# Designed miniproteins, single chains, part 29

Each design is a single chain, and the fold is of that chain. pLDDT is the mean over its residues in the fold that is shown.

## One batch from the design tools (miniprotein)

Design m983
Fold by ESMFold2-Fast:
Structure m983 (fold): chain A 95 residues (1-95)
Amino acid sequence: MSQATADEELALAEATDFDALTEEAVRLAELGAQGDREAMSRAIGLALRLVGLLIMAEEVARNSTDPEQRERARELAERAREALERVMEALRAAE
């Protein structure tokens, strides 16, 4: 991966409001547990987006030659992991 491509992906991911995204996904999962199929589908979609962000961040953290870029990626991976864990807990409670 080029440094410019990784910087763009990290910048877009860092612009994500993880708290707002997590709160929305948890709310949608809770509505899905009540029988709202559309809400459940949207909650799963948000969980998959968090998985994608985590995979990308872990990849940059492992393979980037730029120490600053790797540190940003590690912080992003931690934020994505915490958000994903909360969303997955809400989805499991809905089963």
Scores: mean pLDDT 82

Design m984
Fold by ESMFold2-Fast:
Structure m984 (fold): chain A 73 residues (1-73)
Amino acid sequence: MEELKARVDEKIAEMEKIAKTLPKEYQEIVNKYIEQLRKAADSAKTEEELREILEQADYFLNKVKEIKKKIES
């Protein structure tokens, strides 16, 4: 369980790092993803729930990377 929480935290940290490179309006969008993931992780009671949250974290991280690519284009 702790290992899965650590992996979610790693994805959140990567999103935070990318957010700092984005315009303020996009930082707000990324921060909403981060808040959602933190709330879900804090509420998780099983490894199954944490695995689902980890999948959601990967999904949001990919969206954040796509936003960065579009801005850089």
Scores: mean pLDDT 82

Design m985
Fold by ESMFold2-Fast:
Structure m985 (fold): chain A 93 residues (1-93)
Amino acid sequence: VAEEIEKLIQGAVDAIRAGDYETAAELFDKAAELVEKNKDKLTKEQIKRLGTLAIAASLIVIGEALERNEWEKAQPVLDAIRRVLKALDEAEK
């Protein structure tokens, strides 16, 4: 499960770097859904690692959106990343 979530986050980052905000948002939403459905299957170490990756992804999204002046397109992606982070926080307890 953790490896599958990591692949979704990496795919979303690759989509952002390609300017595909719609695909990135969909991949982050899918990652959030997997965290939400599999909270009991994630270790504390996996949650910390996934949280770090999601935070790093948010910085990449912000950087790309600011450089391209595509802030409106970035908002759904940032909302999806926020959903991932909330799901991970809830999974930790």
Scores: mean pLDDT 82

Design m986
Fold by ESMFold2-Fast:
Structure m986 (fold): chain A 90 residues (1-90)
Amino acid sequence: GLEELEKLIEEEIKELEELLRKLGASEETIKKAVDAVREQFKSFVESAIKNKVPIEEAKEEIKELSKIFKESVEKLMSLNSPEEVEEILS
């Protein structure tokens, strides 16, 4: 049910937060990134429920979206200093 999707989202957000922290992101940058990702996942879950998407399919989509976010973050952090990333996300 919805609880399984919410649990998966929280696990993925926690992993993203840990990744950002390990890459040297500021707490302000982490908060902005987490808030943005949380809103995207919330919109996705609302859409999936409205369109009666099977829970297993929704889980796969969340995992794929999380992978894209993590890859984007790693690329952003590899190309920019922590200070530059904070400015880009402001």
Scores: mean pLDDT 79

Design m987
Fold by ESMFold2-Fast:
Structure m987 (fold): chain A 106 residues (1-106)
Amino acid sequence: MEKIAEEVGREMEEKAEEFIETAREDPSKTPEKADELIRLGNELIEKYKDNPEALDKLGEALAKAAKGLIEIGADPTVVSAVGLEAAAATAQSLIARRRLERQRKQ
């Protein structure tokens, strides 16, 4: 809906794609790249905690990253960490929606 949500989603998808490619080519760098992705995810969740559309895009991109890691046989700990970050974005989106609904004026 908003240009911000689209930009946030694109940024995270690009980072996720870089992450999967790095993990595929050099598995030893996977934990470090996962930490970078999770840190970015946490920063964006906090920045856009009131924007459910942006949080949905973040969750979708992170979920795709976790699925990609499973497909290349990455470390289950890294897969779990990225998957939890995706779940956190989705949970914050639901919280943001519930808060906006509560604040909605007639």
Scores: mean pLDDT 80

Design m988
Fold by ESMFold2-Fast:
Structure m988 (fold): chain A 65 residues (1-65)
Amino acid sequence: SQLEELKKRAEAISRFSEEEKEELERLQRDGVLAVIQGREDELARIQAEIDKIIEERIKELEKEK
């Protein structure tokens, strides 16, 4: 369900390392700048990268029970 997916994403984010949190924050800032500067291609790449980081963490958490 969508709620279960959102819960898994939230759990993954809460269990990020400090390095992952810093990288995610940097990507989010770059995304905002891309919007302001009209760089839609960069925004798309940044969003994909954020999603990939979250998905990789979810996969690791799923292996932990």
Scores: mean pLDDT 79

Design m989
Fold by ESMFold2-Fast:
Structure m989 (fold): chain A 55 residues (1-55)
Amino acid sequence: KLYRATHDIKATRPDELTLKKGDIVKEIGEPDGPYILGEAKGKRGKVPLAGVEPI
């Protein structure tokens, strides 16, 4: 499933992705609480669900 970042997201931990508004994230793992495991721009990490919308 694909998501789009609704605003700029700054990684606060090493396992999180830094995203800019409009970046596309591919879900690659099961949701874990308020995060998905995603891939964007060749990088993998956790993405907050509150910062993305499904497309």
Scores: mean pLDDT 78

Design m990
Fold by ESMFold2-Fast:
Structure m990 (fold): chain A 80 residues (1-80)
Amino acid sequence: METKELILELVKRQLELLGETFSSDEEAIRYWLERLEAAEKKDEKLIQALRNVLNDQPLTEEQKKYIEEKKERFDKLLKS
């Protein structure tokens, strides 16, 4: 639950940059995961973290830190 909220915060910030809206948080996560998987350079750590959340699996401490760092970077970009 807590790890899903952390992922949702990151996803919502990313989607705000794209001007996209979704009816559910799970749809937003799946949409971003599909885009990440289609990218030429794949962010394997982020892809694995998103898959873990969708499969109701716990995130490792390393994955949590990585997501929190990305969230802070996106926060700075959105507030700038």
Scores: mean pLDDT 71

Design m991
Fold by ESMFold2-Fast:
Order: sequence, then C-alpha cells, then structure tokens
Structure m991 (fold): chain A 79 residues (1-79)
Amino acid sequence: ALEAELEEVERRARELERRWPAVPEEERPALLEELRELRERAARLRVERGEGVAAAEEALERAKVEDAELAEELERLLE
C-alpha cells in the first residue's frame, strides 16, 4: 500500500517543481532542498514497486527542462 504515499509525495514534488523557476533566487535553496527530499522518497517508493529505473529517469528529464541546479540534485539522488 505504498501507492497512496507515492502519489502524495509525487504531487507535492510536482507542485514545488513547477514553482521552482518562478521563485526568487533567495528562496530557491530551501525549495530545492524540500523538493530533493520529496523526490528521494518518491524514488525509493518507485524502486520498492519495481519501477525505479524508468520513473527515476523520467523525473530527471522533467527537472532538467525546468532548472539545471535542480537537475543536479536529482542526479545525485538517483545515483
């Protein structure tokens, strides 16, 4: 029953991810940190479901389109 947790974590991560480019530079470190933690939890849950590789790659590609700094954090998470 990890699906509900994964959906909630993914929802929150996507909300922060979409807000990332619009937030002031001063606030981005805190938002990035929270997003990283959410993505870490989501990636772990996806691995538990046996879908980690594809889901992790998809998350990285989305982040790269939005912000390079965010993409670096996700790459470290997924390594």
Scores: mean pLDDT 68

Design m992
Fold by ESMFold2-Fast:
Structure m992 (fold): chain A 69 residues (1-69)
Amino acid sequence: GVYKEALESLKKYIDEEVKANPDISLEELQKKAVEFVDELKKYYPSLTDEQVEELKKFAVKYAEELIKS
């Protein structure tokens, strides 16, 4: 479904940002990840407001997990 495709794109984006910028701060990574969710909404206009909020929450948590790894 659209949500699963958006979620996989978000994970890939965050992974690639960390690979490209290994010294990226948690705050910068979280900001970029949340901004990318707004870009995903343009690509997947059928995403509900609730799904967009869930993706933003996921982005914040996933970025934190990657930086702590």
Scores: mean pLDDT 86

Design m993
Fold by ESMFold2-Fast:
Structure m993 (fold): chain A 70 residues (1-70)
Amino acid sequence: SEARERAEEILARARGTSVEALRRALTPADRALVDELADTIERFKLSEEELETIARQIAQGLAAGAAARA
């Protein structure tokens, strides 16, 4: 689906990797995040600007979460 492909692009970008690399090593947590993002994109029909903002927020959130667990 288009929304799922876009969600994968956002997560891959946030992690600094390719969609292909993400798909090869997709964890259950990553899959859940992709599904949640795809649902959000489809439900709200987010603009490109909104998607860029979300990508940045996810990258920041992942970095903060890793730091908090370390």
Scores: mean pLDDT 73

Design m994
Fold by ESMFold2-Fast:
Structure m994 (fold): chain A 72 residues (1-72)
Amino acid sequence: GKAKARELYAQGKEKLFKRDYEGAVKYYKEALALDPDMKNPEFYYDLSVAYRKLNKPEEAAEALAKAVKLAE
C-alpha cells in the first residue's frame, strides 16, 4: 500500500544521499510498483537525478518530464 511505498521512497532517498544510484532506482521502482499513482513531483525528480548519474539519459528525461507535469 501507500504507507509501504512511502517507506521505500525514504529508503531510495537514503541511497541517493549515499550516492548509491543503482540502489536508489531499485527502491524507487519498488515504491512505484506499490503506488502506481505516485503524484509527488519530488519522487520523479529524484528518480531523474539517479538515472542521470547512471548515464541513462532517456530514462532520466522521462522521469524529469513526469516531475515537471506533476509540478504544474
Scores: mean pLDDT 86

Design m995
Fold by ESMFold2-Fast:
Structure m995 (fold): chain A 91 residues (1-91)
Amino acid sequence: AAAEVAALTAEAKALEEKAREIAEKKGPLHPEVVELAIRALELHARAHVLAGADPEALVAGLRAVAADAAASDEPAGPLLAEGARATADAL
């Protein structure tokens, strides 16, 4: 369990690092950046559940992120909102 949590967290951080590099070149709301951010969010959520976190609390947090993204005027906002909601629904 601990080794799996560490592996998922490391993979999520690697995706976040790639997203940052692409964001510096193409902008933070480029579809590639949003896709990597959603994948990292999914891995972090899985790691937290595996570490014994309350899934209901994580679902509430993810739904709040989805609501904020959906309310934004950002071009990638709807995609980020969909990813966050899908992650919440999978928990």
Scores: mean pLDDT 76

Design m996
Fold by ESMFold2-Fast:
Structure m996 (fold): chain A 80 residues (1-80)
Amino acid sequence: SRSIFVGNLHPDAVSEEALTVLFQAVVGVAPVKVEILQSKPTAAYVQFSSEQLAQLAIQKMNGLKFEGRLLRVFAAAELL
């Protein structure tokens, strides 16, 4: 899947722009789409141009500390 979910986001410190910048810095390519979900806990849906970029994002960003929280990053293939 080209899509991932990013969980455990700080509700007051996260934005679609902040996540786009973070992904571009870590993965090297901006995602195609970033959508903050109105969920509790706060999560985001992120889509990449390729499955390989989505897998790289999972590998590099799962467990990364962002805004004081450890990100939970996983494939969205079975949820979309």
Scores: mean pLDDT 77

Design m997
Fold by ESMFold2-Fast:
Structure m997 (fold): chain A 83 residues (1-83)
Amino acid sequence: MRASTVEEAAELAERAYRGELGKEGASQALIAAGTAEALSRMKLAVYKSGGISLSDEERAKLERDIELGRRATRKAQAALQAA
């Protein structure tokens, strides 16, 4: 159960938050959400340093991906604590 996108990680976190995945599934959701958020933040940092070029649409999506990942991480953490 490996999420490859921020959206997949968010869905996994929602399922964990609803109590559908148990403690092990909530732990996997947390890892997936945290990894997706970290990768998005790293890409934004490289953009800010001038290492890559992003369109306005790409930057807006990246900022949304970071926020989605942050929300998913919080939900997965809450699910893990409740499990």
Scores: mean pLDDT 79

Design m998
Fold by ESMFold2-Fast:
Structure m998 (fold): chain A 76 residues (1-76)
Amino acid sequence: AYTAAQVQAMRDIAANTDFSTISPPFSSQSADNQRRVAAAMVIGASRMDPARATAFRDQWLRGWGVSQAQVDAVMS
C-alpha cells in the first residue's frame, strides 16, 4: 500500500506530465519517465470502479510493455 505522501507525489507527477511526448515501450524510457507512466496508471485506476480499474490497468500494462511488479518497484 502507498502512503498518503506517495499518493500525493503520484498525483503531482501525473498532473504535470505531457504524455503526448512519451511512448512505449516502458523499458526504453528514462527513470523519470518510467515513474511518470507508473504514477498515471496508479492514480487513473484508483478513481475507477474495480472492473473498469482492472481493464484500464491491463490495457496500460500491455500497451507500455510493463508488469505490475515493475510499476511497484519504480513507485517504491
Scores: mean pLDDT 74

Design m999
Fold by ESMFold2-Fast:
Structure m999 (fold): chain A 96 residues (1-96)
Amino acid sequence: MRRLSLEEQVKVLIETLERTLKYIEENPELVSPELKELVKERLEEMKKEYEKGTEAALRKAISLFGETLAALVEESPEVAGHFLEVLGEQAARAEA
């Protein structure tokens, strides 16, 4: 949703990445163990920034998300594709 607050945007991104991590755990052959750990570490960092609640922290969380997505696209287009599907589903649910 284009009218979500910065905090709400970060929450949607965190939830999307959590669902993507579950997909990686169910399909461990799609990514290296190193990339899986990177996704976990980035998700934990994003949650810490979200808890701080400052604009700078929330923008940092969005940056960490972008870096994580770039790494997923480079190593596994299949996982990146699943990520985009999850994001689309969350956007649809937020509308209803």
Scores: mean pLDDT 79

Design m1000
Fold by ESMFold2-Fast:
Structure m1000 (fold): chain A 68 residues (1-68)
Amino acid sequence: AAGLRGGGAAKGASDMSGGEFGVELARLVAAGASKEELKALFKRYTGEEASDQMLEDLVASRFALPAA
C-alpha cells in the first residue's frame, strides 16, 4: 500500500553513532555472525527492522568500493 509522505523519520534516536555501527558491523561479520545478529545491530542503530533487500544493498555497496 502506498504510504503518505512522513516527516522526521531519519533520526531514529539510535543507540550508537554511524562510526560505532560500522565498527560493530565489521566485528560481527569477521566473527561469522548470523543474519539475525546483523539485523539486530541494524535495528539498534536505526530503530527499525532491516529487510533482506536492505542487507543485500549493504553487501552490494561494499563491492562498489575498489577493495581486494
Scores: mean pLDDT 63

Design m1001
Fold by ESMFold2-Fast:
Structure m1001 (fold): chain A 61 residues (1-61)
Amino acid sequence: MEKEAEYELVDIETGETRKVKGKVKELSPFFVEVITEDGTKYYGLKAGDKVLVFKKEKHHH
């Protein structure tokens, strides 16, 4: 089930932390996909209320 909420994303390459509003889809107990309002997808590991992001994918024509 997808739920819209505010999530704290941590970029593991830069260490930057930011809050985004979007939908989270659990792919496994620790692996999640976060879809933001602009259609950007972030893939990462769930760590409490945070997501450790190691991949992002943007939709564009």
Scores: mean pLDDT 72

Design m1002
Fold by ESMFold2-Fast:
Structure m1002 (fold): chain A 90 residues (1-90)
Amino acid sequence: SEAEKLLEEAIEKAKESSAEEATKIIVETMERLAKLYPEVRELALKAKEGVVNLYKTGKAMGLPDELIRELIVKEFELLAKEILEKIKEL
């Protein structure tokens, strides 16, 4: 599906990016999914908030970029799975 491809590509790019770039990729991907699938809009918006909050908190705590990126990617993978399962039910 288009959603599966978008999520897979976003996860792969995020894994190889800086924490800042990974956050941007995830935010843009969630906004695109919310537009394409109104039924998952609320979940996609929560995913955006969670990832942005992890990035901001990690930066404020002085965590290494690599660790912030790993935390963001792990949360995104879990949220992406939930979003994809909901889309498959449509």
Scores: mean pLDDT 86

Design m1003
Fold by ESMFold2-Fast:
Structure m1003 (fold): chain A 86 residues (1-86)
Amino acid sequence: DTEEILKLAAEIAKALAEKTGNERYKKFAEALLKGDENALDLITEEELIIIKIAYNLMKNEGLSIEEAIKKAEEIINDSEKLKEVL
């Protein structure tokens, strides 16, 4: 369900904003919840990949937002693991 995907992506982005202090994640989360077609222009490709990896970990492995973000950051910093999820 697209609405469920967008809601969870927004929650992940909010958690990333709180952890990193990067306001781009917060603006992205707000834009997603409002249905803004330009939401993707508010973050970088790397930031979007982190959100996508965290989302997949939560849906497939049942991880919490905090656990999913930590593992997503580990994957993005490991070029071999990153190839497996792209």
Scores: mean pLDDT 81

Design m1004
Fold by ESMFold2-Fast:
Structure m1004 (fold): chain A 106 residues (1-106)
Amino acid sequence: KKKILELIEKALEKIDEATAKLKSLGDDKGAAMLDKHRKQLLEIKEKAIKENYSEKEIALEFDIWVGLTMMSLEVMYPEMSEESRAVFDKLKEELVKIEEEIKKIV
């Protein structure tokens, strides 16, 4: 359980980094969308700890969250600057890598 929760913390850190970069670029709409998804992931983490979720339950919740986050990124992508798109592309790559690491644990 410790390892999978550490990977969720890593995902939260990657969203925080992307959100800060979007704010620096003046993309307040992109930053607000990432903040919404960050709050959802934090709620998943808190619930997983409080309700003593299994590693498989945590992995399933994270997989669903990644899918929803990717869909939000896809919807916003066409209207974004090239710089904001680069931030989103990097975040997508990092989240997929974390998801793959979680799947190896469960």
Scores: mean pLDDT 86

Design m1005
Fold by ESMFold2-Fast:
Structure m1005 (fold): chain A 102 residues (1-102)
Amino acid sequence: MTLEEEVALAERTAAKLKAEIDQLTQDAVNTQNSSLSQQVQQLKDQAIAQLDNYVALVREMAALRAAGSKEQWKLRLQAEESYKKAQDLYNKINKLTNKIRK
């Protein structure tokens, strides 16, 4: 996989998870439960921030790799951490939304 392909994959992965979060947020709004809607919106904002940071770190890693810097590995770990935090937030949103849907 080229670095350009790796960045494009990160962008697609982030966009897909953002779309899933948007759908769950809309589902929460449709319940007419203001407490749930507010909680899900806050978790969505946090998850989007983590996904944006993940993509930014992957782009910076690509630049460092082009320069031959070993610091790219540090950025890779930071990118993985940001994505994991976004996944954890998505799981919280999904759990909250599914509990009320049933």
Scores: mean pLDDT 82

Design m1006
Fold by ESMFold2-Fast:
Structure m1006 (fold): chain A 88 residues (1-88)
Amino acid sequence: MVEETREVLRRLREELRKVDHPLARRAVELLDQALEFLDRGDYGTALVLASSAGNLALQAAQELNDQELADLVQQAIDFVRQGVLDLS
């Protein structure tokens, strides 16, 4: 589950890097931190950072009227949340 969670976070980060929005850039920074904490085995901190990134990315998607991005972000964060619960 850790590798699957890592891959979901990496793909979300890649998609958000394509988005020209300040909140999307901040979300990428938080996702980079989440991946670092995931690598260190701090799954709780990784989830908090990933959830914060997801919230910022959803705000960016709302401002851009990008429902596909909003759906992608929501699915990614829901998957990460489930993955962390399975590891806890």
Scores: mean pLDDT 82

Design m1007
Fold by ESMFold2-Fast:
Structure m1007 (fold): chain A 74 residues (1-74)
Amino acid sequence: SPLDQMVATARDLAYGWLQYADDLDLPPAVRDEIRAVMDEMVREVERARSVEEAQRVLQDGTDRIAALVDRALA
């Protein structure tokens, strides 16, 4: 289903963000914050009732992670 594809996308994004954080050698506290946001994002996508809802959850999660990375690199 489209929602199953969105869940797979969320998990792939989560894996990608963790690898990116590792490559940047981000502080453990920031990596823990990123992991928490990604875990929340995956859970929220799994609970989504529509593809549009899942897309908003993915965008919000991505924006939150980007802000954490930007703050850590400042």
Scores: mean pLDDT 83

Design m1008
Fold by ESMFold2-Fast:
Structure m1008 (fold): chain A 125 residues (1-125)
Amino acid sequence: SAAEELLRIADRLADLGAYELAARLLLIAYYESGDERFLARAQEIQARGAAEDPSYQPIRSPLEALQSLFDPRLEDFPDETLREIAELLERAARVAEEAGWDLLATAARNEALRIRQILEEKEKA
């Protein structure tokens, strides 16, 4: 199902250290679908992020997540990790589009494009 695939994508993003991005993605999915599994998993991922980084600020609501998927910490990630994150976001956008989660599809696509631009700029430097 779309929900199961998106939960797997979010878990992989969290495993790569992208806790805020994973949580934002799930909170947008919760807002559009009403599926409580997304809310529960977002809370678990945010708790994990806070445990690993005391400066981590939890996203308080789905409305905050809707503003963007932007995570400034991603710019410090290794290029190989950023490439995998972009690929995961591109997959999330396709899953969301097929499920009719248009806000999530747009947010994931825009963030994937932003990460691809960061990678291109690094290659030109």
Scores: mean pLDDT 84

Design m1009
Fold by ESMFold2-Fast:
Structure m1009 (fold): chain A 87 residues (1-87)
Amino acid sequence: HLMEEKKALERGIETARNNGDNVGLSDGLTMLGDVYNRMGDYEKSADYYTQSVSLDPSNSRGLTGLAMTYRKLGDDAKAAQAQQLYE
């Protein structure tokens, strides 16, 4: 269930943050972005993907998610910028 998945991810993100695990934090934020995208909350999804990519610019899952989400929001310019980073 999406709500249970979201709560589990929020706990994992807090653990990664407390341990200084930037890679785990980036991955957790990407997964949380995926959850919000599946819920249709594209603004929150884009926010979480942006936070993930800011922590790890090489996170291809976060970059791909960000580009896809900006397309859903109708922001073609931001979608193109994000796509360029993972091409």
Scores: mean pLDDT 79

Design m1010
Fold by ESMFold2-Fast:
Structure m1010 (fold): chain A 68 residues (1-68)
Amino acid sequence: VGLRGPEIREAQEALARLGFLDAEKHPISDVLDEALAAAIRVFQSLFGLPDDGVPDAATLAALRRLLA
């Protein structure tokens, strides 16, 4: 079952802006798919967060900080 919601969309948009997702190959959707989960894991690993592929509060806070 794919997770979806505003948090999923926020993570996808933020990762695309930071270059972790190719928006042309992985168009914006509000569903947590394998491509988005993989991009989240790469981001989490680089920033010392648990690499579970879920856009939790810590992951979203880190993304927001980089785009502020």
Scores: mean pLDDT 73

Design m1011
Fold by ESMFold2-Fast:
Structure m1011 (fold): chain A 71 residues (1-71)
Amino acid sequence: GAEAERLLAEAERLLEELRALGTATGKVGVHDSQRVLEEARRALEEGREEEAIRLAKEAVHMAQNALRASL
């Protein structure tokens, strides 16, 4: 659904910002958030919309936390 797609796009944008910073903390944050994002995509592909939304929100929060820690 639209909410899951929006959250996936937001997580991808945050991961791009983390990669641009080039910090060691940012690299860890990219790895961890990307794994959760991939799980969210799989859940969405399998029709598990509620789980996809939950995982996508987690990926966004992880990326936001890594950005804050890298600044």
Scores: mean pLDDT 80

Design m1012
Fold by ESMFold2-Fast:
Structure m1012 (fold): chain A 62 residues (1-62)
Amino acid sequence: SMKLAELIEEARRLGEEMAKKGASTADVGNLAIEMQLKLQKEGYSMEEAREVVRALTEGYIA
């Protein structure tokens, strides 16, 4: 969906910004867990939530 694509790109950019600000891997891990739980509560599937969280991680390590 268009909304899912927007969430993926926003998560990627957030990961990139966190890396630039020197956030730790623990900070990103905690945010990833919170993000996955919130998305699933909003009705996204486990697979969709994982895609958004993956984008956060990819942005962080880029």
Scores: mean pLDDT 87

Design m1013
Fold by ESMFold2-Fast:
Structure m1013 (fold): chain A 106 residues (1-106)
Amino acid sequence: YGGKLAAALYYLPEASRLAREAAQKTIEVFGEEGLEKARQLADELAPEYTKKFLDAKTSEEVLKLAEQGLETAREYMEKGDYVNAYAVALALERALRSVIEEAIKK
């Protein structure tokens, strides 16, 4: 419930959109191998992102973490590093989903 759930729901569509764009660019430039590498990197990043988001005490902290994640992914996109952009966007998407799941569990 509350502000954290609202914050996570607000940022999830943008994180998912950015992940889809980064995935498309990754396959266009690096093919299936790039997608697989990005997923592996996301699996490494997701636990750290999820912990930070679940440990957040306020909706403002969730907003700041989401904005930082989106900024990092966008910076990779601007540099043409689509593999790392997709990895960061996927990790962020997973972290936001974890906040939503925790808020609505049981």
Scores: mean pLDDT 85

Design m1014
Fold by ESMFold2-Fast:
Structure m1014 (fold): chain A 61 residues (1-61)
Amino acid sequence: SQKVIDLGVKLLREAGLDELAEEFRKRAEGKSENEVIALGVELLNEAGLSDLAAEFYDKVS
């Protein structure tokens, strides 16, 4: 799941969302790949970033 975490962090940081990237990294530790994907999509959607959530999902699925 490290590759999924690294991609999510990269996309969030490229969008200027450093705090959300750090939250995602911390909450993703110890989770399965599917749980990490679900978490990333959830956090992005809760932040109102539905387009970025879709991009993240497409790149990891």
Scores: mean pLDDT 82

Design m1015
Fold by ESMFold2-Fast:
Structure m1015 (fold): chain A 78 residues (1-78)
Amino acid sequence: DLTLLDLLKAVLSEYKSNELVSMATALKVLEKNAGVTGISAKEVQKELEKEFGIKGTKATPLQAAYATYKLLQEKKAK
């Protein structure tokens, strides 16, 4: 099972700063470094809008990791 810490470590290994990145790019980092599967960039973007009120396709790497973790929990609960 992927933990929030696993996802945070994955983005922190790639990104030197917590600057805005595209959701598609952040998700590719999570797929490469943490083995995330079955999540689309559109799902991450919707979760970011729900959790943080972020509009558009960009967020910080830490926000992207958290939104991906929440989506993985929601899929596991169903």
Scores: mean pLDDT 78

Design m1016
Fold by ESMFold2-Fast:
Structure m1016 (fold): chain A 82 residues (1-82)
Amino acid sequence: ALRELVARALSDDATAEDVRALLDSLGVGGYAETGRLAGEALFKLLRRLGLDPSEAAAVLDKNGDGVITAEELTAVIEERLG
């Protein structure tokens, strides 16, 4: 499920495969497309969602606790791409 892919990609133990699986599910591109794990993969995701990095913090941190939850990110993905 999308929520599981998001939760895994946000984990401290997230691997390149976890990030790729999330991006592939959203049509952003596969392993060969990303090449870089953290910064570029995240930037491609935000771009696919139509989010500027400065806007992303306000949208994803709904509770204002400094922690982005899988639920919040999943909701944004569904709103922007669903």
Scores: mean pLDDT 63

Design m1017
Fold by ESMFold2-Fast:
Structure m1017 (fold): chain A 83 residues (1-83)
Amino acid sequence: MPELPEEKEKEYLELYEEALKKPKEEAEKIAREVYIKYLKEVKKLSEEDVKELEEILKMLEEGKEFDEEEVRKLLKELAEKAK
């Protein structure tokens, strides 16, 4: 991963710490939103890759029946594509 400025590292750490204080379902949603934001702002993913991640987040938010491991797998594949 690229090195983040101290300010950005603190921001992302605080977001994850806040997520851990929430119920599992809400914490997972927040963690995914933070990860997508990281990939968009720090990794500079293409518009198409960002849209795919946003669609995954949207499907999870709408309560579609998804395997959490399958979602994590897709997010990892997109992160690898951004390298």
Scores: mean pLDDT 61

